# Designs tried in a protein design run: designed miniproteins, single chains, continued (3). Part 8

Each design is a single chain, and the fold is of that chain. pLDDT is the mean over its residues in the fold that is shown.

## One batch from the design tools (miniprotein)

Design m8262
Fold by ESMFold2-Fast:
Order: structure tokens, then sequence, then C-alpha cells
Structure m8262 (fold): chain A 57 residues (1-57)
């Protein structure tokens, strides 16, 4: 199901960003994870905007 795929993709995104923040920015893993979660959520919301716009009218 694509819904499950999207959920797993989000989890993967969080892990990927968490790793990058820890590795590149030297942030503690907990802080990086929190930031990654925010990024993933914001990214998801931005993706919904084009879906809402055509139907929102």
Amino acid sequence: SEEERRARLRETTIELYTHRLVYREKKPEEEAKEEAEKIAEEFEEKMKKPEVDPVSV
C-alpha cells in the first residue's frame, strides 16, 4: 500500500537527516532526531500544499 510506503519513507527521512545532522553538524543524536522530525513534518506539509490548492478552491 502506498500509505504504508509513505510512512516508512518518512521514517527513513528522519533517520537520514538525523545521521546527517550528527555527522556534518556534530549535533547530539537526540537534538538531531528532533530537528529531523520537524524537517520531515514540514516537508510533508509542503508536499500537501499542491494537493490542497487544486481541491481547496
Scores: mean pLDDT 71

Design m8263
Fold by ESMFold2-Fast:
Parts: sequence; structure tokens; C-alpha cells
Structure m8263 (fold): chain A 61 residues (1-61)
Amino acid sequence: MKPKVGELVIARVETEDGVKRYLAVVEDISPDGKTVTLRLLGSRGAGERVTVPVDQVEPLE
């Protein structure tokens, strides 16, 4: 999937307790489209920015 800036997406983040899914908004996309900078939403990690490979980003559903 090719995300767009301002789009709501699900970010898959690996933790020691397993893979967690966070609701996030796309803030930036690398020029080659390989990585995206996301702003995490929700009660925990809200306002945090993470950069992940585009393969870790899922459409919101």
C-alpha cells in the first residue's frame, strides 16, 4: 500500500510482549516511498513520532 500524508493508518510495532497495532497519522513519506514517519494516536504513545518501513503500515480497517 502507498500511504498519503494526513492518512489514518495502523502501524505494527514489535515489542517484547508481542506485536502491537497503533492508530497513527502519516506525517511524512521518504522521497523513495520506502519509509514513513507516523504520529501515534491513542491514550498510550499519543504524540510520539516513529519512522517505519512502509511494509509495517496497514490501511485503517
Scores: mean pLDDT 72

Design m8264
Fold by ESMFold2-Fast:
Structure m8264 (fold): chain A 67 residues (1-67)
Amino acid sequence: SMEKRSEEAEEEGRRRVEENKEIVELMSETARYMGLGIKYLVENKEKAEEYFKKAQEYGKKAEELIK
């Protein structure tokens, strides 16, 4: 029945919206931690390194979803 197709399309639409939201959020966190890493680069190298590692983690998660 055409009803099943409509339900599947609606479910796919919701899934894509949630995936896109997650990607944007992960990219925003990546940018945020990159900025923090740069900010602390001169003042505290250890803290900067921790922020860069977090940025890489969020970036990898975003990349995995973008496939």
Scores: mean pLDDT 78

Design m8265
Fold by ESMFold2-Fast:
Structure m8265 (fold): chain A 80 residues (1-80)
Amino acid sequence: APTLWQLLAEVTRRIMELIAAGKSREEILAEALKWVDEWAEKHGLTPEERARLRADVETTVDHFWANRDGIHLDPAAVPA
């Protein structure tokens, strides 16, 4: 199985949940990077692989945060 895709799918779901819960970008990023660090340790990633994965997840957080109103997370952005 593509292990990174499993992590990214779960991280993406959790990012959307945190946005819906009204968390700040900083709180979402901190939580997402914590999950990445725990996953990297569990799977024995090199420092380079861990740094790349952290960067990819940070990009994902930034993408969802920038588009949060369009991703069905703010009820004010779409009619109820």
Scores: mean pLDDT 73

Design m8266
Fold by ESMFold2-Fast:
Structure m8266 (fold): chain A 63 residues (1-63)
Amino acid sequence: AEEYNNKGKELYAQGRLEEAEKQYRKAIELDPNYSEAWRNLAAVLAAQGRLKEAGEYSLKAAA
């Protein structure tokens, strides 16, 4: 989980938002309680203008 979250952060820093999203989703698939990956997924969705989806995943990060 952590490995994919870290790869997502690298891709996000490079502006590769779609690839970052895939890595964060993989991190969550391996560990659904990885709150940082949920937060990072919400951030990358917001960066893509997908604000409704970003809001939904932000709530999952807080739970």
Scores: mean pLDDT 79

Design m8267
Fold by ESMFold2-Fast:
Structure m8267 (fold): chain A 70 residues (1-70)
Amino acid sequence: AEEDLKKGVEALKNKDYDTAIEYFERALEKDPNNAQAWALLGQAYFLKGDEEKALEYFRKAEEIATGTPG
């Protein structure tokens, strides 16, 4: 699961946003409560120019992160 996030981040660095989205979606398939994966998925869509999807995924990341006390 964490390896999928790392590969997604590498794809973001290479500006391969579609590949990054695939890895982040794969991470979320394994762990849908991973706030970091939702945030990274939002970032990938934002960089791709899909601001509406980016905001939706950032909101999901916040809801998951703020729902768990540290």
Scores: mean pLDDT 80

Design m8268
Fold by ESMFold2-Fast:
Structure m8268 (fold): chain A 68 residues (1-68)
Amino acid sequence: ELEELKKELLKTIGEILDLIGDILELEKELEKAEGEEKEELEKELEKLKEELKELREKLKKISEKIDK
Protein backbone atom coordinates (compact mmCIF):
# COMPACT_ATOMS: atom_id res chain seq x y z
CA GLU A 1 0.00 0.00 0.00
CA LEU A 2 2.74 2.54 0.93
CA GLU A 3 4.70 1.71 -2.28
CA GLU A 4 1.53 2.23 -4.37
CA LEU A 5 0.89 5.57 -2.61
CA LYS A 6 4.49 6.66 -3.34
CA LYS A 7 4.04 5.75 -7.03
CA GLU A 8 0.77 7.73 -7.15
CA LEU A 9 2.48 10.68 -5.40
CA LEU A 10 5.34 10.76 -7.96
CA LYS A 11 2.87 10.39 -10.87
CA THR A 12 0.73 13.25 -9.51
CA ILE A 13 3.81 15.48 -9.00
CA GLY A 14 4.81 14.75 -12.62
CA GLU A 15 1.31 15.68 -13.86
CA ILE A 16 1.43 18.94 -11.84
CA LEU A 17 4.86 19.87 -13.29
CA ASP A 18 3.66 19.15 -16.85
CA LEU A 19 0.53 21.26 -16.28
CA ILE A 20 2.56 24.16 -14.81
CA GLY A 21 4.74 23.99 -17.95
CA ASP A 22 1.63 24.16 -20.17
CA ILE A 23 0.26 27.11 -18.15
CA LEU A 24 3.55 29.07 -18.45
CA GLU A 25 3.70 28.39 -22.21
CA LEU A 26 0.07 29.53 -22.64
CA GLU A 27 0.68 32.70 -20.55
CA LYS A 28 3.61 33.54 -22.87
CA GLU A 29 1.30 33.11 -25.91
CA LEU A 30 -1.32 35.33 -24.20
CA GLU A 31 1.20 38.24 -23.99
CA LYS A 32 1.48 38.17 -27.83
CA ALA A 33 -2.20 37.43 -28.61
CA GLU A 34 -4.87 40.04 -29.49
CA GLY A 35 -8.67 40.05 -29.90
CA GLU A 36 -10.49 36.72 -30.38
CA GLU A 37 -7.29 34.61 -30.08
CA LYS A 38 -6.59 36.22 -26.68
CA GLU A 39 -10.13 35.37 -25.44
CA GLU A 40 -9.73 31.71 -26.52
CA LEU A 41 -6.32 31.43 -24.82
CA GLU A 42 -7.73 33.01 -21.62
CA LYS A 43 -10.48 30.35 -21.54
CA GLU A 44 -7.92 27.55 -22.06
CA LEU A 45 -5.71 29.01 -19.30
CA GLU A 46 -8.71 29.10 -16.91
CA LYS A 47 -9.37 25.40 -17.64
CA LEU A 48 -5.71 24.46 -17.02
CA LYS A 49 -5.71 26.40 -13.71
CA GLU A 50 -8.82 24.47 -12.62
CA GLU A 51 -7.09 21.15 -13.50
CA LEU A 52 -4.02 22.28 -11.49
CA LYS A 53 -6.27 22.96 -8.47
CA GLU A 54 -7.75 19.43 -8.73
CA LEU A 55 -4.27 17.85 -8.99
CA ARG A 56 -3.05 19.85 -5.97
CA GLU A 57 -6.02 18.55 -3.92
CA LYS A 58 -5.22 14.98 -5.08
CA LEU A 59 -1.57 15.47 -4.05
CA LYS A 60 -2.67 16.69 -0.59
CA LYS A 61 -4.88 13.61 -0.07
CA ILE A 62 -2.07 11.21 -1.10
CA SER A 63 0.43 13.05 1.15
CA GLU A 64 -1.99 12.82 4.11
CA LYS A 65 -2.34 9.03 3.58
CA ILE A 66 1.47 8.60 3.52
CA ASP A 67 1.89 10.67 6.74
CA LYS A 68 -0.39 8.23 8.62
Scores: mean pLDDT 82

Design m8269
Fold by ESMFold2-Fast:
Structure m8269 (fold): chain A 68 residues (1-68)
Amino acid sequence: SSKRQQILQLIGEILRLIGEKEDLRRQLAALKAQGGSEADLAAIEAQIAEIDKRIEELLKKLDEIDAS
């Protein structure tokens, strides 16, 4: 595949993950407002952290392709 196609694919995946992260942040805010347990809050924060890690890995791949 072309370099352009690889870049567009990665950008699409990053944008999807950003959307998922925003949905989780809204859920976290709602749980805080409702007096959710520390365990429930920690579970959503852990999911957000996992998405952040995946975004970082994809950004690294994007940089490597752009540098090549």
Scores: mean pLDDT 86

Design m8270
Fold by ESMFold2-Fast:
Structure m8270 (fold): chain A 67 residues (1-67)
Amino acid sequence: AEEHREKGEELFKQGKYEEALKEYWRAINEDPKNEEAWEALAKFLEKIGAKDWAEHVRELMKRRLAE
């Protein structure tokens, strides 16, 4: 999970936003119950100014963790 998170940040610096998001989603798909992975994705989206995307991710996180 940490490796995917670091790769996502590296891709963002290269201007590859869609690929960066894909890496974060891959980390979550590997462990959908991992709260830290969801938190990392939400923080990443907030840092890049994508507040609406971060809100969407938080909704999905709550639904997965409530299961």
Scores: mean pLDDT 73

Design m8271
Fold by ESMFold2-Fast:
Structure m8271 (fold): chain A 57 residues (1-57)
Amino acid sequence: MSDVEAAERVLEAAETSTSRATLLAAIAEGKRLIETSKDPEARRLAEEAIRVAEEKL
């Protein structure tokens, strides 16, 4: 799975979930992608996922 695909999955989880556990997991995975990914699109999607998840908490 590409970093972009991973980031898209994390964003989808953040957008569709209301579960605190899932939102916290999305934030953690999003932060991991920002730290480890060399793909600027994956980093952008991960940053959006963190924002969406944090707004729901």
Scores: mean pLDDT 83

Design m8272
Fold by ESMFold2-Fast:
Structure m8272 (fold): chain A 61 residues (1-61)
Amino acid sequence: LEVGDIVEAVEDYEAKTPDELSLKKGELVRVTKIVDPEWVEVESLETGRKGLVPRSKLVPV
């Protein structure tokens, strides 16, 4: 997984803090930053919103 990759949410994710992004299963997002091995920042291609999500919730398209 690299910055600039387009990835898909494998399941719904509910944001726990304002810095996190809620995702719906099947939503496409772009990786904008790799924070650590478990967390990435993504931008929703549908809404343009950015936030942190667990890497485990994403698969390559």
Scores: mean pLDDT 81

Design m8273
Fold by ESMFold2-Fast:
Structure m8273 (fold): chain A 75 residues (1-75)
Amino acid sequence: SKRERLEAEILAALARMMLAVVELELKRHGASPEERELLERMREAVERLEEAARRGDLETAEELLREVQEIARQL
């Protein structure tokens, strides 16, 4: 539905903002190899979430947002 697509697009925007904040923090303080690996995994999850949002796949978008949040917690 149009509502599910809009909700998924909001989740995608939130995930992209989270990634941008993490990237800025790691650039400011420097990143370990482990943190760089987590950042790349987070980026891949955000890109998959944005693709799910374009399809209006809210269920997949919600699952991917949880993955993004879990990766962010490890950083």
Scores: mean pLDDT 89

Design m8274
Fold by ESMFold2-Fast:
Structure m8274 (fold): chain A 57 residues (1-57)
Amino acid sequence: TEEREKRVLEAALEQYVRTGRVRLSDIARRLGVSRATVSRLFRRLEAQGRLKLPAPA
């Protein structure tokens, strides 16, 4: 599910840049999936080292 992982990662980064935070429910709404699905993908991306959110500047 590389396509879904890519979309979740991009949505998270875009939201973080725009708002300074990431909300799983907002990403779930944007992608048309459940919060549980986003949470599962986040965990997987973090385990792979592909998701790292810095502190807001």
Scores: mean pLDDT 69

Design m8275
Fold by ESMFold2-Fast:
Structure m8275 (fold): chain A 89 residues (1-89)
Amino acid sequence: SLNETKIMAYILAVLTEAEVTIRMARKINDEETVREGQELLKEAQRLADEFRRLVRAGASEAEVQPVVDEIREVSRRVQELHRRVLELQ
């Protein structure tokens, strides 16, 4: 069975980390990191919407898996961006 609550919590955590990373980048005037962070935030929001749509449609775990894989990749990129910003402080 699909653990919708756990997956949604993971997506929301990625969104939160992206928002924190953008705010930190703004504080150090890193405009390039702000832009990259905003693009990742938009992608995470798109994936959140796609996940909700699939859940409402009664999608299987196999149909949802590509969205989970994509959010995992966005999470990895957000974490790399966050580490970069921390190193500049």
Scores: mean pLDDT 87

Design m8276
Fold by ESMFold2-Fast:
Structure m8276 (fold): chain A 62 residues (1-62)
Amino acid sequence: DLEREIAAALGRMAISVIDLSEEKTQSDVDLLTRVLRIAREAGAEEAAEELEKKKKEVEKEL
């Protein structure tokens, strides 16, 4: 399903961009929250799990 593939790609890109950033901010959490919702709605379950883990990591760094 194209929607799942796009959602998974967006999730991977969001995680990669945030991983490259030395400073974590609330905007990063907001981005992860939004992309996670998209991944869940599209059924991109593996990407959603990775996004959830990354969101928790970023929240702990704030």
Scores: mean pLDDT 80

Design m8277
Fold by ESMFold2-Fast:
Structure m8277 (fold): chain A 59 residues (1-59)
Amino acid sequence: MEIYKATKDFESSHPAFLSLKKGDLVEVLKYLNEDLALVKSLKTGEEGVVGKGLLEKVE
């Protein structure tokens, strides 16, 4: 299981993107390209796209 932590707060009004708070844990479901990943929030269970540069590997 690929678990990452958000390194900063990120909010998006775009429906494809997941909003995160610094320290939130996510599971990477798919790597979409070099810069973007589809993830699932472990806190809320919501799925969405985030920038890989936002994430720090935990597990």
Scores: mean pLDDT 79

Design m8278
Fold by ESMFold2-Fast:
Structure m8278 (fold): chain A 59 residues (1-59)
Amino acid sequence: MSEEAKELIEDLLSEKRDNPAFDKAQELFKNKRFDEVKEDTKDFAGRVVLALKPYEKEF
């Protein structure tokens, strides 16, 4: 995994550690469920997944 993808994950997830959406974001990312997220999503979890989608091939 690239350092850029890792740093992005750590920044996004650590900032929202106390947010209920944090757990959903972790689950979606760990399962690589990028196709289940809409491009216009307003959810924090969805935005994290979409931000990581360009890096999915690095994983």
Scores: mean pLDDT 58

Design m8279
Fold by ESMFold2-Fast:
Structure m8279 (fold): chain A 57 residues (1-57)
Amino acid sequence: MAELDRLIEELEKLMREKGYSDEHIERVRAQLREMAEKDPVGARIAAEAGIRDLKKL
């Protein structure tokens, strides 16, 4: 879904800005994409939650 790809890109950008490693970022991206195969709604909610949490930091 185009929406999930946009959220993953935003999450990746925020994680990089907060000093997370490229390895950690790739792990999170892989986890969200795997989740989307089983539960696309849950994957979107998880990505949105991650973005909100990172913005609070």
Scores: mean pLDDT 80

Design m8280
Fold by ESMFold2-Fast:
Structure m8280 (fold): chain A 55 residues (1-55)
Amino acid sequence: DKDGDGYLSKEELQNAINVLSKLKLSEGSLQALKEALNKLKGTISVEDFDKLLRA
């Protein structure tokens, strides 16, 4: 990572959720990620994505 703008598109977030759902991710984190995907209007920051992983 080279100080780039860390944003995930809806498609990238969906792919990340699909990968993470195959790992031992908590139901709370998975639910938070799915809710973020449903209400996403464009992109989500990597920082916000990281917060969802800790939910």
Scores: mean pLDDT 71

Design m8281
Fold by ESMFold2-Fast:
Structure m8281 (fold): chain A 92 residues (1-92)
Amino acid sequence: SLKEEYEKAIKEMEEAKKRLENVQTARDVFADPVARESLARALAEQIAEEKGVPVTPELRDEAYRRAQATLDSEIANAEKEIKKGEELKKKY
């Protein structure tokens, strides 16, 4: 069980590292004001099309805030899984 728990944690850590890299790349897009505005517009257009409603500034701002919150959450979760794996790797 200890070996299986260790192997699972290492696999989860490696997967979390890949997720963190992908999310950090997406977060770098949010650092560029031009890319940020373009992304917010694209996200709002997608949501508007799916729901059959017009694109409003409020919908764009909401889409952007949701995307930012999702990225922050995914970064925090990935960092937690990486830390757990590194702690186990040092202990065993």
Scores: mean pLDDT 77

Design m8282
Fold by ESMFold2-Fast:
Structure m8282 (fold): chain A 61 residues (1-61)
Amino acid sequence: GPIVARAVAPLPKLSDDELELREGELVEVLEEIDENYALARSLTTGREGRVPKSVLEVVSE
């Protein structure tokens, strides 16, 4: 199924390609960009952007 992860920390939007997240917000992981970053979509806002993998905890696969 889709990979769903939870933000373990808030993420401010510092660049146009980044995804802003609140702590506890759920995202769908769309693609792994590299070892440090993923492309994700917020299940709350529907917005997409880059997220550091270090702030994501996988909750469903």
Scores: mean pLDDT 83

Design m8283
Fold by ESMFold2-Fast:
Structure m8283 (fold): chain A 80 residues (1-80)
Amino acid sequence: SMKLELQLEAAVYLLAAAVLIVSTKKDESLSKEEKIELLEKAIEYARKARELAREAGDRSLEEAAERLLEEAEKMLKELE
């Protein structure tokens, strides 16, 4: 099913975004520049997850992606 394929792809991007956000929070050895790079990638992956979830009609997955996007954007602003 195309819907299941979109849901799986969205879930993969969502997990990737979550891993990058957690890594940025927990790894105090990262420089400010490295943290910015990880958060920019997390934002990109969260946006892709949101778009794929919307296409699949999976509101729970879309809401999860929106939450991660908001968190990553907030963290990025705090580094400025």
Scores: mean pLDDT 89

Design m8284
Fold by ESMFold2-Fast:
Structure m8284 (fold): chain A 68 residues (1-68)
Amino acid sequence: MLKEEVKKETEKLAEELRSKGYDDLADQVRLAQKRLLKLADEGMDEEQIKTMLEALKITAESAVKLRS
């Protein structure tokens, strides 16, 4: 189910960020998770939600690189 995939992927990303010391980024990912789940409940297109999830992952990766 889309919501289960969003939960799994965002929890994995948040845990990876937290393990590396980026607690603020992990918190932002958890906020994004809540928003994505709400959009899914409101009937937003699955492909659009997957696109937003990929954008979130790319943004987090870029933020980590900028702090390196």
Scores: mean pLDDT 82

Design m8285
Fold by ESMFold2-Fast:
Structure m8285 (fold): chain A 78 residues (1-78)
Amino acid sequence: AFIPPITPEDRKKAEELVKKAEEAEKKGDLKTALEYYLEALKLNPSMEVLEKAEKLAKQLGDEGALGELEILREELEK
């Protein structure tokens, strides 16, 4: 599927959110890490970040996040 144009601001913000997620994950704050990865995916969808978010959502049993990530995976695999 065609992904809409992403602005330089959106890319920078997504990168900053990924870094915040990685720091939260290092601290063992998996819920906060998942929230940052989900926000990053809304700004700049990528398979790499999607896979990290899926891992955390499965560990947390976050059914809502797993549902959103499954839909996004299907779209990115087209």
Scores: mean pLDDT 80

Design m8286
Fold by ESMFold2-Fast:
Structure m8286 (fold): chain A 61 residues (1-61)
Amino acid sequence: SAAQEAALAEAVRLLREADAAARAGDYETSNRLFLEALQLLQRAGIPLDEGLRRAAALLGK
């Protein structure tokens, strides 16, 4: 659905920010952003394994 696609796009944004925080040595912020991405996928009704796989594919482009 459009809502799930929007949630996936936002989860990808959060995961990119989490990666940037980790690269800066800010692991607390990285972990928080990663958890926010997981919660967003769950609230959108996307199975976590599927959502993470799809987000990873978008991050790899």
Scores: mean pLDDT 84

Design m8287
Fold by ESMFold2-Fast:
Structure m8287 (fold): chain A 60 residues (1-60)
Amino acid sequence: MLAESYRVGAEVSLMRGNLEGALTQAKRLVDLGDLKGAKEILQKLAAMGSEEARKLLEEL
């Protein structure tokens, strides 16, 4: 499923420290309606200090 591919991409980006890449994949998950998957990635990004991820979480 397409959402699974974006989720895997986000996890790989997080492991590599690519916060921008992980954020982009999380936004794609929101667009696809996978709010649970997007929220999990955004919570990890917010914990790592991403202000944009924290703001997006507040909107979900």
Scores: mean pLDDT 79

Design m8288
Fold by ESMFold2-Fast:
Structure m8288 (fold): chain A 81 residues (1-81)
Amino acid sequence: VEEEIERAKKLSKEEGVARLIAHTIQAIGDELEGNPKAAEHYRRAAAIAAVLGDKDTAELFIKRLRELGYEEQAEEVEKLL
């Protein structure tokens, strides 16, 4: 989470939005396939959204992580809000 935050801060706003979209697409795809990597992509997307000031999107992904049973990952990104 901390590494993703530092990386997101170094990106332009446009690059940050592009990475947020990419991780969101990967998370949804992995979830539909039952791939546990979905949690990592939701975690990364939530962290990027938080850094970009998009609290609503970050909270949406935090809620999804909890619904999927990834409490620890959800708690890590919730601290960014």
Scores: mean pLDDT 78

Design m8289
Fold by ESMFold2-Fast:
Structure m8289 (fold): chain A 100 residues (1-100)
Amino acid sequence: MAVEEAIRKLEEALRLAEEAARIAEKAGDEETAETARRVAEALRRAIEAAREGDLFEAVVTATFAVMTANIGAKHSENPEAAEKLREAARKAAEAANLLA
């Protein structure tokens, strides 16, 4: 599969993580909002690495985002934010598999 497809999946994951942060922040779930923001930062780094052709860094960073998002979803008090984090993790994992 093409690197461009992986980048699109990482961009989808980034949008979901940013949406999760907004939902959690509005709900007063600051812990989930902070976790979602960290996931978004990791996804931005993964996208940059993939665009630069550093596929190893992209895979490692995307995998970190997957783990962080899944942990955040399990501990979230907001079901909608948790769902968005799980979707972000799924898209990021798909991207990592395409790059490996």
Scores: mean pLDDT 88

Design m8290
Fold by ESMFold2-Fast:
Structure m8290 (fold): chain A 70 residues (1-70)
Amino acid sequence: MVAGLTEAQLIAKLQALGVPPAQARAMLADPQAIRDWLTARGDDELAEVLARQATAIQQGHADSAAVRAK
């Protein structure tokens, strides 16, 4: 199912894959870094799924902040 990972859950999934917490947070801010890291490991499907989740989280924060500021 495509819906519903929080930032904390996405970071936890990246850590489960061997990413340090600081790097996982940085990758959350850069969905392409998630894609690149997982593609380098040969998991193109997971790369696309997690990159989309990170993009949705970032877009939600940006949209919420922009709308609330106006």
Scores: mean pLDDT 71

Design m8291
Fold by ESMFold2-Fast:
Structure m8291 (fold): chain A 67 residues (1-67)
Amino acid sequence: SNEELLKFAEELERKAEELREEARRLREEAEKEEDEERKRELLLEAELLEGMADLLLGIAKWLKSKV
């Protein structure tokens, strides 16, 4: 049903926001990191989480377009 699609889209949006907040924390940790290798790893993880969040938001937008 349209209500189920909307609820699922809202759940994906909430999960995307959580991933973006985690990515923000990893970037803040990377700014404080003195070891270049660890800093790179933190930034790569943040970038991965941001990509996942963008994907979830894209799916949510597509689902909302169906209602």
Scores: mean pLDDT 89

Design m8292
Fold by ESMFold2-Fast:
Structure m8292 (fold): chain A 70 residues (1-70)
Amino acid sequence: SPEAEAAYQKGLDALAAGNYEEAVEWFKRAIEIDPEFADAYLGLARAYAALGQNSEAAKWGKKAVEIREK
């Protein structure tokens, strides 16, 4: 989905800028648009890890693997 890909790119831009909470919001938006977008779950895991929320990072990273293994 072009809309999900655009939200994902905004999440990556926010990560690069150090705006980790904003990155979480954009990656969640990408997942809402395309629930099978595995890279968006990896982006969300990276953003949570950058925030020090390691349990959330592990949860969303595992979800990305589950989607890719379908």
Scores: mean pLDDT 88

Design m8293
Fold by ESMFold2-Fast:
Structure m8293 (fold): chain A 96 residues (1-96)
Amino acid sequence: KKERMEAFRKGALAVRDYLKKYYPEFDDDMFTTAIGPLVSIISSGKGTIKDAFNKIKNSPYSDKSKQLNIISQSVWNVANGKITVQQGVDYLKKNL
């Protein structure tokens, strides 16, 4: 849990920095919509990335759900040790 939350934090910060530089249209509300559900899932130990996708789909940003799902998936994979922080940023470079 501690390692997972620390990986999440590092991934979220790197992804946010990348988005501020190259996708400034993804404001703080949109970013929070993409990654906020992950905080709850990691903190509680309950739920999956699909719960995050469902919250994005039902948010005011549903028209950007594909892009927000990509952001959420990147940070989720970093948090779970499946990819490095740099690989998470590279995933956005290829898929956004």
Scores: mean pLDDT 84

Design m8294
Fold by ESMFold2-Fast:
Structure m8294 (fold): chain A 56 residues (1-56)
Amino acid sequence: SRRLRDEDAHRIISAAMAAMDAHPVDGLAGSEVAGAAGKAVYEEIRASVRYEEDSA
């Protein structure tokens, strides 16, 4: 099975933290913004891995 690289995991965490820092509202709104940012980076990484497999 595929595993995230440390760099990819760091990007997901950094994106979520940056989104929370840019949106200084506590509670659900802040969590939703952080979750969306993390998911977007994860989907980008997943698409990149798929492209590498297709290029082999």
Scores: mean pLDDT 61

Design m8295
Fold by ESMFold2-Fast:
Structure m8295 (fold): chain A 81 residues (1-81)
Amino acid sequence: RPSREELEKRAKELEKEIKANPNDAQAWIDLAVVYAELGEFEKALEAARKAANILDQQGKPREGAIYYTAAALIAVGGEIE
């Protein structure tokens, strides 16, 4: 499992990637997972919401809803990653 320092580095790399390509739904999903692993659940939910909105715009609203729900369950102490 990545260390806290590795997770923080990964979050910064994903934030940079998103700044270059803000419509990359996968990067937002990955960022949400990293924030959740860091215990930053509010940021994780915001990133998952962005991914859901992008997937909705791409005609995949059900996939976006799944990722957002997973992030919400992580934020309330659920076992879903």
Scores: mean pLDDT 72

Design m8296
Fold by ESMFold2-Fast:
Structure m8296 (fold): chain A 70 residues (1-70)
Amino acid sequence: SSSLAFEAAVELGLLGKTELAQEVFDRMRKRELSDEETAELLEELGRAYEEAGKFEKAKEYFEQAKKLRE
């Protein structure tokens, strides 16, 4: 959903992935993200949380991404 993608982009920005967050916001201004694009965004957020040492949060986002790809 657009809400999930928006929240993920905000969190990426807070984790220092500001360019990626801006790219996502620019895409969302033009159209809604697909489930595939949202899954990719959640995978990027999972990687960002792993870099931050937040492995439990990373796992949650990877699991959410997998469900969107089903």
Scores: mean pLDDT 83

Design m8297
Fold by ESMFold2-Fast:
Structure m8297 (fold): chain A 55 residues (1-55)
Amino acid sequence: SVTEEALALARAGRYEEAIALLEREPTPEAFDAVGTLLASQGADAALARVVALAA
């Protein structure tokens, strides 16, 4: 699933690839899951981009 793939990329620190996947296949579940993970990692710049895309 998009959520699982985006989470795997984000866990690996591949934030640009995770964000690109979310831009191609936006789902509320994927945005919420990746946003939560990025917040827990303190990845503030990537988190801001995910939040902006979900808005």
Scores: mean pLDDT 83

Design m8298
Fold by ESMFold2-Fast:
Structure m8298 (fold): chain A 64 residues (1-64)
Amino acid sequence: MEEERKAAVPKIVEEFEKKLKETGDYILELTGPIVRRDPEVQIEILKKLKEKYPDKTIGFQTVP
């Protein structure tokens, strides 16, 4: 991953964790051009979330 894209991952994970605590849903709605178009960033986000929540099934929902 490029440094610029990699730097976005921690913020996205933090925002997703906030939504998980509020709703209990483990489906990540991908917003923003970096995340929606970059599969490497998507994999890194899933990996970090799976490490924190290993007992949960986590998925992506990509908005066109």
Scores: mean pLDDT 64

Design m8299
Fold by ESMFold2-Fast:
Structure m8299 (fold): chain A 56 residues (1-56)
Amino acid sequence: SEEEARRAAFGAHLRAATEHAQRAIKLYDDGGSPEEAEKHLAAARAHVAAMQALLD
């Protein structure tokens, strides 16, 4: 159903945002690439925006 598809999409974006945030944290903690950390943070923000769009 459309409702089930929306819930699945929301959950997928939530998981992706969390994974990207965790990768950024690891890069920060390990003294890794700031450019790669910024890309992961940007990806996390995009997934959060997608979740917000699904609620509106």
Scores: mean pLDDT 88

Design m8300
Fold by ESMFold2-Fast:
Structure m8300 (fold): chain A 55 residues (1-55)
Amino acid sequence: MTLGTEEERERVIANIEELKKKYNLSDEDYAKALEAVEAGELDKADKILLRDLLA
């Protein structure tokens, strides 16, 4: 990981999976968060996670 971007992506993915386990995230929210991470849109993924935590 040269710029740390991949490390940040891995951490976001791990957080998404952890929340999927703990809070049983909907398949829709989980898919949207993964799509955002794969697209490099980490901010979008974080917003999805925050939405679920606040809901």
Scores: mean pLDDT 66

Design m8301
Fold by ESMFold2-Fast:
Structure m8301 (fold): chain A 100 residues (1-100)
Amino acid sequence: MLSREDRIEELDALIEGLRATAEEVRAGLSPERAFTLALALEIEAAAASFVLDEETGERVKALLLEAARALLAGDYERAAELLEEAARLLEEARERLREE
């Protein structure tokens, strides 16, 4: 398991990345870019278990995989909403780590 400080740093990076991706998705995407982002989200979903507790990690993983499916289906509004929800869960997990 990563140190607490390393986990907080990784969570901050993930939160920023997911929010930036949601903004890009809302601004408009080519199909090629949507495919690239969907692959990136699958990688992030697999990595969630390394920085999160099991319950939160499974929830974030499910949201990221659903966002990837929404991107591939061309449902960009749904994808952005799912990414924002994942970022919110990560912020809650980061705050718990910071307070403990």
Scores: mean pLDDT 82

